# Designed miniproteins, single chains, continued (5): the designs that were tried, part 87

Each design is a single chain, and the fold is of that chain. pLDDT is the mean over its residues in the fold that is shown.

## One batch from the design tools (miniprotein)

Design m19206
Fold by ESMFold2-Fast:
Structure m19206 (fold): chain A 70 residues (1-70)
Amino acid sequence: LDEYKEEVIKLMKTLVEKAKKYLSEEAQKQLEELFKETVEKIKAAKSKEEILEIFNEFNDKAGEIVEKNA
């Protein structure tokens, strides 16, 4: 479980770094805050199913930040 959490966090970090290249400084800060909040949720997760749900929420919210600031 812990290894799976680390892999998902690394994937999210990669997605954040990639998206930041196309975003304003304000949008980058919003995305970084979302990433930080999501990492804490993943650390507290008790199952792979819960981690996947949290990751899907992250993708939805990150997509909204990107779309709103594009």
Scores: mean pLDDT 80

Design m19207
Fold by ESMFold2-Fast:
Structure m19207 (fold): chain A 67 residues (1-67)
Amino acid sequence: MRLEEEARGARQAIEQLREKEAQGLATPHDLELLRVYEEMLRAAEAGDEDEVDRAIMRLIGVAVSTI
């Protein structure tokens, strides 16, 4: 289902970004992506479809901008 797919994707992204942070290589942009993915995972696990959609829009914004 959609929420399960979003949760799976968010977990993978969080793992990769946390590994980068642990190595001291995370940029401020990477840390912002990590925050958005953590919000998306939380919303997906809570079954809040509206919050997942908002998190996806924020993720797209962060991915295409300098922030």
Scores: mean pLDDT 76

Design m19208
Fold by ESMFold2-Fast:
Structure m19208 (fold): chain A 73 residues (1-73)
Amino acid sequence: MAEELLKKAKEKIDEANRLYDQGKVDEARQKYEEALDLATKASEIARQQGNLDLEIEAAVVELYAATNLAALK
């Protein structure tokens, strides 16, 4: 389950990057927010499972999404 959430988070980041490249800033922001939520949930589940590698990977995706959200105008 955590792996599926992380995969979805990465897909949302790809969508957000594509939308931002097209100048669709509001749509890109929504997708980064969705990615952040999914990655946070994946991290929580991975922590509950004791899967440190997956928790770290999810945290990296969270940081990426959060950083891009903070940079959006």
Scores: mean pLDDT 85

Design m19210
Fold by ESMFold2-Fast:
Structure m19210 (fold): chain A 61 residues (1-61)
Amino acid sequence: AVEAIKEAAKLGAELSKAYQENAPKDVIDELRKKLFEVLKKILTPEEAERYVQRLEDALKA
């Protein structure tokens, strides 16, 4: 649980940096996929998908 939370935090930070640097869509999609897989270790797939979507909406705002 703690390891998954730490990994999710790192991936979230990397995703934020990718958006700030206007990284290619394939890089952003890969980071999003990795974050989703880590979140599924502690959340349901539906919860993980909502979390990723809300995070992306916040990063784009």
Scores: mean pLDDT 81

Design m19211
Fold by ESMFold2-Fast:
Structure m19211 (fold): chain A 75 residues (1-75)
Amino acid sequence: RAEELIERAREALRAGDYERALRLAEEAVRAALEENAPNSVIAEALGVAAEAAAKLGDLERAKELREEADKVQKE
């Protein structure tokens, strides 16, 4: 379930395991799309992925993910 993957990704972020957090957040995005979850859930998963990417120093990827989250949230 997408919300469960988002929660696990947030736990990984809090633990400092940014690579695992990014993987879990990307899985959450996929799960949310497969489940036809609300745009708010897809945007939340993308936001967590962006945060994890930023923590890893991949600022370009983080920016792209955040922009996608903002776009999805507006729809």
Scores: mean pLDDT 83

Design m19212
Fold by ESMFold2-Fast:
Parts: C-alpha cells; structure tokens; sequence
Structure m19212 (fold): chain A 86 residues (1-86)
C-alpha cells in the first residue's frame, strides 16, 4: 500500500480557524472511520494558523485533499495551502 502525507495550512482569525478545525476534525474522522482513506491525522491550532497533517492512501490523496480544502474554503471562506509528499 502506497501512502502519502498531506499537509494543509489554513490562516485566519483565531475564531475562524477554531471553527474550521472542528469541521475538519469531523471530516477527518469520517475519512478514517467510515472510508479507510486516512490512516493517521494530526490537527494543530496555533493562534491564527491551523495545520492539518494526514497520512492517506496514495490513490485517495487528491480526494482527501479536496474534501479538506472544500471544508475550509466553501464553508469557512478561508484560503488553504496544500502540500502532498510521498
């Protein structure tokens, strides 16, 4: 099984990134528990910056990244930076 590391960095006000972190945590839980697409996750909130790191199956990397991006951008209006590492 090939795995990739996906790092998503989100910046905003402390309130905005805290709200985004809650919805992202729920989405990550669904990807891990229901879908088996994510194997490990770390969510770190530091003031105005939220860093989400997930280990995902390579075949689902784009889907996982896009779902997390959509939560931040469409629901919360926050810009994201995404890095995918093999």
Amino acid sequence: MELVKITITIEGTPEQVEQAARDIARTVAELMEKEGKVLEADIRLEGNKLTVTVVARKEFADEVANRLKDVAEEKHGLKVDIKIEE
Scores: mean pLDDT 85

Design m19213
Fold by ESMFold2-Fast:
Structure m19213 (fold): chain A 64 residues (1-64)
Amino acid sequence: SEIEKEIEKLVDEAIQAAENGDFDTARELLEKARELADKSKNPKVISRVIAGELLLIGLELEKE
């Protein structure tokens, strides 16, 4: 669906932002993805967003 594609794109963009050290942009993108994923009730995209959130936390801890 279009919503699933949008969520995947937001997560991918968030990960790229985090890898570039732009953690504020990464958090905003993941927040948008999470809102869409929660409304979708689709476990596949919900899991994808959760994985992205965990990866962001790990990257932020390494940059302390």
Scores: mean pLDDT 82

Design m19214
Fold by ESMFold2-Fast:
Structure m19214 (fold): chain A 110 residues (1-110)
Amino acid sequence: SEEEKLRLEAEILRTFALMIGYLYPENKEIVDQLIELIDAFINDAPEEVIREILKKLGLTDEQIEAFLSLSKEERIEVFRAVLDAIAKNKLTKEEVAQLIKQRIAEILSR
């Protein structure tokens, strides 16, 4: 089903995140926070849990609302884009937060 496909895609991205954290230990803290967000997605966590994780990642209230307005497919797209960028570059937490913001804005402009 579509729901099972999305969960499988999230599980694959979670594994990719673990590998990135191993390869780039300087980014482990930000990667661990992204894994927490992906786990919340996989487990259908309450909105309050997702808000708290996004707040820890440095997103503003407006950006958190924007993320929560995304479909499940669009949330997977955000996870994929962020992890791909971290795998290719050594990014700071601030740069990761900006990338999340930019990807959400791009999706919402479609």
Scores: mean pLDDT 84

Design m19215
Fold by ESMFold2-Fast:
Structure m19215 (fold): chain A 56 residues (1-56)
Amino acid sequence: GPLSEEEKQELIEKAKAAVLSTDDRSVILSAIADVRKHVPEAKEEIAKLEAIAASK
């Protein structure tokens, strides 16, 4: 079902934690893909996650 605003924020924070804690490209891309799939309106946050991933 659709995520609540709190669940959307939790998903974004989990993705941030994953991207910052690992250099595993598959884990990073999966975390970003989950945000893009469930919170596509979070364009700024997705761009920040992709920028962090690109810096690794």
Scores: mean pLDDT 80

Design m19216
Fold by ESMFold2-Fast:
Structure m19216 (fold): chain A 65 residues (1-65)
Amino acid sequence: SKEELLEFLKELVKEALERISRITDPEQRQAELDALRRAVIKYLKEKLGMTEEEAERVFDELLAD
């Protein structure tokens, strides 16, 4: 279901953020964060039918949690 996919995505994002937080180079860290943002937004748009604006809001909420 949509709720199960969102919960799974939330866990994947948290794991990715944990790995990215270990990067000591600020430029590399920013590049990995940008890549994560693009991948998550693409997934939300393609798999859950979200608009760009909706996907960006959801990603920002995942970062705040």
Scores: mean pLDDT 82

Design m19217
Fold by ESMFold2-Fast:
Parts: structure tokens; C-alpha cells; sequence
Structure m19217 (fold): chain A 119 residues (1-119)
């Protein structure tokens, strides 16, 4: 079974920075599209950031572009969502999601990490 082990959630001050991490086990991480999604209170699940299997292509939601970055460490099979200049509206449950890039649609979601941003 594929397992995503997420960490880095908590309560943070507005303007601070935090890095969320997700360690993947159970498949070859190098062949997966890696993404981070969030669910804000009362809002639908939305894509925040993604990185291609080769690490060369990244995508960000418009509201986080320039503040968030995504990276992968293939040796640790871990993805990172680096969130800078946090805003109260970044308060959400954040999910790491992996999609095997070539073997048919099997989205695997992590359990979710709560991030709360206070003024």
C-alpha cells in the first residue's frame, strides 16, 4: 500500500513561515506527480502547488504564487511545501497528494495537516 506521512502543521502567526513535509512509502516516488491541496473552512478542496516527476515543472494557485514553493528530495522520498508570509486566509487543512504519472489515475491522499494562521 502507498502511505503518505505528513508533518509540519500547527498554529502560526501571520507573516511567519512554515514548511510542511510528506514522506512517501510503497512506490517509486520519482515516477509520481506530487501535489499539495488545501481545504479552507467552508471552501472546496483546491490545488495549491504541484511538481512534475522530473522536478522541472511547478504550478501554483494564483493566491499563493510568489509566497509558496514546492520541492522534492528523492533520496528521502519526501515532498516539501514551503509557505512564506502566511496570511489568516491560508488557514486550512493541507493534503499531500501523489499521482503516478504514467500508470493510470490513482490519486493517493495523505491524512491532512491542519495549519491555523492567527493575526
Amino acid sequence: AVVLTESGGGTFKEGSSVTLSSQVSGFDFKNALVSWWRERPGEPLELVASISPDGKKTRFAEEVAGRFSISVDHSKQTSYLNMTNLKVEDTATYYSVVFPAASGPALVFGQGVQVTVVA
Scores: mean pLDDT 83

Design m19218
Fold by ESMFold2-Fast:
Structure m19218 (fold): chain A 55 residues (1-55)
Amino acid sequence: SVEDLFAQIEAAARAETDPERKAMLETVLATLQAQYDAGKISLEQLQEVKDSLLA
């Protein structure tokens, strides 16, 4: 679900010890949430971004 995808990115951001990568993950999460709420990104596209981001 979209909630599970966002939770995975949020968990990665919380676990991240590098402050630059942490800030990037937090920014990406906020951007993806805003885009999803605006209908600009699909669940399938979110899955692809999450998979690339957390690889």
Scores: mean pLDDT 83

Design m19219
Fold by ESMFold2-Fast:
Structure m19219 (fold): chain A 61 residues (1-61)
Amino acid sequence: MLSELSRILASDLPKEELIARLRELQEKYPELKEPIEELIAAIESGDKLKEAEAVRRLLEL
């Protein structure tokens, strides 16, 4: 999980592709659905601080 998340986040992907990859992680790891949804919401809003906090939360799980 963490290696997949890090790989996705390190990729220079367009916003829509990044969100699609995060949606795939939600399907693969249902226990992470809520924190990944928070990250997607932050990305969609363009709030970089919320995005960083959501990433930190995911990495601490």
Scores: mean pLDDT 76

Design m19220
Fold by ESMFold2-Fast:
Structure m19220 (fold): chain A 63 residues (1-63)
Amino acid sequence: SLKEKGQELTKRFQELAKKVPEEEIEKIAKELEEKIEKEKVEPSQEETLKLYEELIKKLEELI
C-alpha cells in the first residue's frame, strides 16, 4: 500500500539523515522541489512518493 511505502521511505530517510550532511540533503531536496514546480500541476500521492523515493536513493548513493 502507499502508506506502507511511505513508512518504509521515512525509516530509510531517518537512518540516512544520521550519515549525510544537511547541506547535501538540502541540495537534493531543492532539485526535486524545482522539478515539481516545472510540472505546473500538483503531484498525486503516487508521484509524491516517487519523488520521495528518488530523494532517498540519491542520498543513499552519497554513503
Scores: mean pLDDT 73

Design m19221
Fold by ESMFold2-Fast:
Structure m19221 (fold): chain A 68 residues (1-68)
Amino acid sequence: SLLERAREYLEKAKELLKKGDYVGAAEYAGMAGVLASIAGDEELLREAVEVSKEAKEGADKQGLTPKF
């Protein structure tokens, strides 16, 4: 299901965030957010947005020019 796939992508994003892979975390969180939006799960969408925000802030602190 879209919801199950969205949750898997969100968990992957959280794992990448913990590993310091901020670009990967942002990409997976973005995909989770799109799927959550299509499925109509507002709470999952909010979580995906939050993880994406944390990932982008982490990438900025690494001195990366954001490409995501």
Scores: mean pLDDT 82

Design m19222
Fold by ESMFold2-Fast:
Structure m19222 (fold): chain A 99 residues (1-99)
Amino acid sequence: MEFEPLSDEELEEMIEEARKYAFEKKDFQKAINILIATTLLAASSGNYRGLGRAYEELGLVYREMGDEEDAREMFRKAAEYYRKAGDEEAARRAEELAE
């Protein structure tokens, strides 16, 4: 529930922290919590590209956990938000990850 706009730099810093928890520490719950917070901040500021990035990283974390159904759902959400952001290449990449 942050009201100030989330910058792309701040969003990528949150994603980088989540990646460290997921892939270095294997603390997937902490990574998911950070990424969910990132989606809420991006949504509050209307940052569709940021939403796409956060959902893409959530999909990668769920895939690392072996949770392919949740991973595919997150990648589909990432594609929808990338498309809303006007990033057809990122949307296509996310759709391919959901296959």
Scores: mean pLDDT 84

Design m19223
Fold by ESMFold2-Fast:
Structure m19223 (fold): chain A 61 residues (1-61)
Amino acid sequence: VVETVKKLLENDENAKIAIEGLKKIGDQLTPEEREAIKEAVKNSKASPEIKEQALKVVDDF
């Protein structure tokens, strides 16, 4: 999951798909996977708006 999210965050179009996927599987994420995804989002090249949306989705789980 974390590796797939990192790849999808390489551009804004794919990042939107990753965010929708995270909404569907958020309840299945371990605390370790959640933190790894947050770090991947913070370090991605995605726009600030996409980063904020992704972090909010992860934090709301």
Scores: mean pLDDT 71

Design m19224
Fold by ESMFold2-Fast:
Structure m19224 (fold): chain A 59 residues (1-59)
Amino acid sequence: MKELLVKAAKNLLDQLREAEKRGDEALVERLRVAGREVLRWMKKAGAPEEVIKALEEAL
């Protein structure tokens, strides 16, 4: 579970950065909503602090 959450967070961060570069504001907002849910699960699961901080900064 924890490894899958880390992978999901990294994929989400990559997608969010690409969407921001393209100026796709609708996709950015959808990814932020998804990212907040992933962040909540990562905090509950005790995921690596570095990944949690990276996701928090991107949201």
Scores: mean pLDDT 79

Design m19225
Fold by ESMFold2-Fast:
Order: sequence, then structure tokens, then C-alpha cells
Structure m19225 (fold): chain A 95 residues (1-95)
Amino acid sequence: SMEETLEYIRLTVEIFNEMEKAAKETIAKGKAEGKSVEEIYEEALKKIREVAERKLEELKERVPEEEHPLVEGLVRLAVTAAEVTVKYLVNQLAK
């Protein structure tokens, strides 16, 4: 149980890191292209959700069906953290 808990924490952090990387790349590209803060924000959120959907599908194939609600919760947690990070990063564009 402890070993499984640590694995799920590690997995959540890895998913978050992929979302953060995708969001940062989207923000940097949008800034370079002269997009509005609102357009950059929406594109970054879209990329986070694309990563979430892919990771959720991959995880559901790797875990027993009874653990699907757990992995859905972990992915949702990573999305929430990534969305907060994106809000912070795009607010920095106004400075």
C-alpha cells in the first residue's frame, strides 16, 4: 500500500510536469507570435487537457478497472495544479 501510494504520487508529479512543459511551450510560442494574453491562456489550457486525456487513457489500460476512479482523481488533481500554474505564468506576461 505504501509502495503503491508513492508510485501514484510520482505518477501525478510526472503528469503535472508534462502539462507544465506543454503549457510553457504554448505560452512562449504565443508570446513570440504576438497573441493576446487571453488567446495564450486558452491555448495553454487546451494543451493541458490534451495531455490529461492521453495520460488518463494510458493509465486506464495499465491499472485494474476498480482503480479507474483513483487515476481519474490523480489526473484531475494534476490538471487543477497545471491550470493554477498557467494563470500565474500568463499574468507575468502583463509585466
Scores: mean pLDDT 85

Design m19226
Fold by ESMFold2-Fast:
Structure m19226 (fold): chain A 85 residues (1-85)
Amino acid sequence: MTPEELKKQAEEAFKEGRYDEAANLYGDAAVKSEDPAERIKYYINAAKAYDKAGNHVKAVAFRLLAVGEAIEAGDLSYLPDIIKA
């Protein structure tokens, strides 16, 4: 399954209120993505979905993954969005 296919499934799960499933699918999309910018966005979306699910521990973990990716990409412009997520 491609990152794009996983993103589509995550969006459908999120719309249906299946937030834990949506977060897991966004996380999988990030891991399978070769684009650092897309990985950061997927990690942010996974964190938001975990917060909606009430899984705040995983939400924090995915924010940290997004921060790490932003640092590796050399693009700190993502940091405010990650912190606010």
Scores: mean pLDDT 82

Design m19227
Fold by ESMFold2-Fast:
Structure m19227 (fold): chain A 122 residues (1-122)
Amino acid sequence: SPEQEALMRALLSPDRARAEALLAELRARDPSLLTAPDENGEPWFTARNEMGATPLHILAFFASEDHPEWFRFAVRTLLELGADPSAKNLLGLTAIDLARLAGKDRLAAVMEEVIAEHEAER
């Protein structure tokens, strides 16, 4: 949906205030816009594209290593929305595997840390 695409675009840009404002707007308008399932019953944040990639995979592939704290916020946001960090794309790669394959070892380390922190809060 346009709202989900706008949220992903905001999470790929290091502008936390914009991303937080957009999340607040979407929650206020219709909370289901953040969690609405696709035609296969999968919520947007776990939905897979034609390559089997989830939003976490897209974030890991396109994010810059120049903004690791922003990347931490973006990963945390997707995990809080219910993203599965163990999800594999059509190549059998998790988002962490994809970040490492792309040579983004710093982002892979941030993802591992944020995932561990999120699991510890359960």
Scores: mean pLDDT 73

Design m19228
Fold by ESMFold2-Fast:
Structure m19228 (fold): chain A 105 residues (1-105)
Amino acid sequence: SEELEKLEKEAKELGEELGRKVKEILESKKVSQEQKKELDELLIKAKKLKEKLPEDGMWYDLILGTVLEITGLSLKELLDLLEKNVTSQESLEFIEELRKEFDIP
């Protein structure tokens, strides 16, 4: 459907944006408060899009898969980086949910 194609495109674009922000943070000598805020906002957008997509597998492929491809990180390394840099309780809870879904400590 056109609506699903739009959501898939939005998910891929968000995955690319999140991947670029994670890569920027990974390459930074010091992570600014603005970078942490932007990362937090992108992760919350990714969480909301997971709720809208018909299957979690689509979110995993279009967002997580894209972030891992851009950054070269493992999923564990990505979740560790996100947890260290996000500022909101909502983002921290979402990271904990992802750790449980993928059996990552």
Scores: mean pLDDT 89

Design m19229
Fold by ESMFold2-Fast:
Structure m19229 (fold): chain A 74 residues (1-74)
Amino acid sequence: SEVEKKIEEARRLVEEAIKLAEEKNDKEALLKAVSAEFLIIAAEVSRDLGDDEAALESAEAAIELAKEAIEELK
């Protein structure tokens, strides 16, 4: 499903962002990555409640934050 794919994409990007932020000791980027992790939790909860629209919005927001963190770490 689209929801599952977006949640998986978000998880991969958040894991990458956390790893890079830890390697570079960048606390601001780490905070963004951790914030994205909370959005993944929100996406999973929305999915479990059958709210696919809310789940997609949360997963996409998590993807955006994780990408921002990764970009700051370049």
Scores: mean pLDDT 87

Design m19231
Fold by ESMFold2-Fast:
Structure m19231 (fold): chain A 95 residues (1-95)
Amino acid sequence: SSLLEKAKKLKEELDKLEEELKKNPEDEKLKKKLEELAQEALELAKKVVELFPESKEELHKLAGEVQEAIKNKDYLKAVEKLKELVDLIIEVLEK
């Protein structure tokens, strides 16, 4: 499915971003890219919840943890939680 392909691409981009943020945690361009990828992942999660209502509680919890980490400017935690969110999206779509 197109959603699964998009989720897999997001996972690849997040893996690269995590390595770059660990090397340069104060890079404003990397922080902006994280916020853009977070927005894409959160929109994907909403679509997945519409298709698979049973995933709602777990996806909403992870989405909330991503948003909280970004609000607290904890970008390393935000990318870790984003990866968990995207991994769950992939798992739900591959059922």
Scores: mean pLDDT 87

Design m19232
Fold by ESMFold2-Fast:
Structure m19232 (fold): chain A 70 residues (1-70)
Amino acid sequence: ASEEGTKLAKEAVKHIREAADAIRKGDFEQAKEHLKKAEDYAEKLESLGRTGIAEQIKKQVEELKKEIEA
């Protein structure tokens, strides 16, 4: 259980980093795809009871979405 949660958290962080990189390049479609995947991993973490890290990931996703829409 703990190993699975760690793996999901690493995948979510990877997609957040790739979304941020896509935003810097002006590739907003790629950024949105990565943010969607990060949200999917956050939902899986929440299902495992990892609510704190899931909320942190969702907050990062919302901040990056605001950068795309700005």
Scores: mean pLDDT 83

Design m19233
Fold by ESMFold2-Fast:
Structure m19233 (fold): chain A 71 residues (1-71)
Amino acid sequence: SEKEKELKKEILKIIGEIIGIIGDIIELERELEKETDPEKKEEIEKELEELKKKLEELKKKLDELEKELEF
């Protein structure tokens, strides 16, 4: 059905966004390990916290869409 196709497209889009954020988190965690400047470390930690919050919100949205697809 058209509704199922649109749900699958939205799910795939969110999965892509999740993968992108995971990549950004991995890169920033590597930068944090190499950083020696305390001010820059704090900025990276703040950016990591924001990305992790966004990741959790996207995971919740994915769960809701998957739940809708099961019904």
Scores: mean pLDDT 85

Design m19234
Fold by ESMFold2-Fast:
Structure m19234 (fold): chain A 71 residues (1-71)
Amino acid sequence: GKEKLEKIKELMEQAVEATRAGDYDKSRELFEEAKKLAEEIKKTGSEEDAKEAEEIVREGEERMRKIIEEQ
């Protein structure tokens, strides 16, 4: 199952939206939850799933950072 990967995608999209709204506390909490799930995949999942999880988190973090830099 790709359930954890899908959850990370959802959390990162919510974190990006929270960042756009200026809700940095919510954005941080969502980002931390996504990172926790990515770490779980790295420990228990396949190498392919671990790489995908890392990429999802990295892309989301870059999107959040860019939004903050524009504010």
Scores: mean pLDDT 82

Design m19235
Fold by ESMFold2-Fast:
Structure m19235 (fold): chain A 75 residues (1-75)
Amino acid sequence: AEIYIDESVPEELAEMEREAMERIRELVEAGRYEEAVRLRLEFAEELAEKYPELVSEEDLAEARRQAAAQLAAAA
């Protein structure tokens, strides 16, 4: 059996993440990197709003910086 250490993650959160990542993957496969990065950032912002205990403002700021770097690298 796999070790379940992250009991702090609700099943609803895991399902939302799965659906968002699936959509992001489709955009990446289609070569729509800008849209994929924007969608990923939008999901992170929604997650921070609904679950501020799990996603801090610092995590969100870091995600924004990484998104900007990925967009620059994709150009």
Scores: mean pLDDT 72

Design m19236
Fold by ESMFold2-Fast:
Structure m19236 (fold): chain A 71 residues (1-71)
Amino acid sequence: SREELERAAQRAFDAIVEFAEELGIDVSPAREAWEATEDPALGLTRATSEIVRQLTDEQQEALAERINAAM
């Protein structure tokens, strides 16, 4: 359902933000992308892209694991 998708996307977004904050990465661009996008899946994709641009390959793998655990 839409509610289940919205909750899963919110959990994934919260996990991305927590991960980025642990690394001292600025989450403002990701939050802006999330808040500006009405579609949860598109919002999550845009927010993730803003964080991923700042990550090493190893950090990207760790983020993927964190997102999977949150969903």
Scores: mean pLDDT 85

Design m19238
Fold by ESMFold2-Fast:
Structure m19238 (fold): chain A 86 residues (1-86)
Amino acid sequence: SAEEFLEKARKALEEGNYDEAIKYARQAVELDPNNVEAYILLAEAYLKKGEYGKAIQWAERALQVDPSNERAKKLLEEAKKKLGIE
């Protein structure tokens, strides 16, 4: 299920296995494209990898699903600052 992949993604992120976190979060998105948490985990994993452009992409997708999501807003702001946009 999407929830199982989200749990695997979160565990991988906690362990510093960012590529594994991205893999599982992508599987969660494929099963449930409206799952905000999956987009947030993708944004966070890319941010931790230093791939700021991709972090922005996934944080913006999270905000398309839930415009009020504070975690997605913070990730977007952080990624933009790291990239030198803000």
Scores: mean pLDDT 88

Design m19239
Fold by ESMFold2-Fast:
Structure m19239 (fold): chain A 78 residues (1-78)
Amino acid sequence: MEKAERLAERVREIARKYGVSDETADRLAQAVRTAVEEFGLEGAAKALRTIANHYRDQGREDLAKAAEEAAKVLEEES
């Protein structure tokens, strides 16, 4: 539980670093927390890479980079 919350906070910071709105950053962080709790670190990282590809396809490079960096953080914790 605490590890998932800590990782969610790091994801929020990463999103803000790339200029993502606070509302969107909070949604991404909450999604990461839920994914880690439900599917573990590997499952959550895979979900983030899928989300990053989706954002890139939509031209949202800021969100794509944030999600990719977040996925790498989760992979390093695995």
Scores: mean pLDDT 80

Design m19240
Fold by ESMFold2-Fast:
Structure m19240 (fold): chain A 99 residues (1-99)
Amino acid sequence: KKEEVEKIIEEARRRLEAAWASTPEQARKLVEETVGWVLDKLIDTLGDPVAAGEAAYHLLEAGRNIVAGLRDPSKAAEYLAKAEEHLKKAEEIALKAAE
């Protein structure tokens, strides 16, 4: 379970990195697709819909900060920091549920 969760989170990070290289509109679509994919994979892997939902919520918040940073590049560093904090929270929740 833990190794599978780590792979899911790594793929989510890769997809969100691609969002930073996109337009705000493309990033929003990538975020929505990534969150849906992660939620499905975490439900299947963990068997814990609450933990899966909490982790997916933090990925959604990370994505929202990416879109905000793309819309206001002058604050990109602040939004990147918030996105990274939410990604870390998603990983912590998912890994704890995999124990």
Scores: mean pLDDT 86

Design m19241
Fold by ESMFold2-Fast:
Order: sequence, then C-alpha cells, then structure tokens
Structure m19241 (fold): chain A 79 residues (1-79)
Amino acid sequence: SNEEKAKELVEKAEEAYKKGDYETALKLAQEAHSLAPKGSEIHLKALGLAAESYRKLGDTKGAVEYIDELIEEQKKREE
C-alpha cells in the first residue's frame, strides 16, 4: 500500500539523515510525504525529516514550508 511504502521511505530517509546524506534524506522524506495519509504519524515524520534535511542543507525557506505544515497537523491532533 502507499502507507507501507511511505513507512519504508521514512525509514530510509532516517538512515540517510543519520549518515549525513541530507540530500537523499530530503528526497526520500518528500516522496514519503506525497504517499502518507494526511495527519498520520508517518505523514508527521516525513514532514519533520524534510524540514530538518532542508535546514541541514541551508535552505531555510524550504524548511519553513514543511515546519508550517507539521505545526498545523500537530494543532489538529490537540484540538
């Protein structure tokens, strides 16, 4: 399923991030984001990984877009 594929992509993105491969981590996190059900735990993980990877690459604007979506989804979970 798309959700299972998104989970695998997040696991690969986390692995790439831990190794300092932020470009690969970002691409995998973005693919996971496109496949993850909106508001799911895997969607939030994909958003966080994309934001952190953009930050590590020095792209503050790219990071902020993912951070804003993550904050919005977190607010929905608290309401």
Scores: mean pLDDT 86

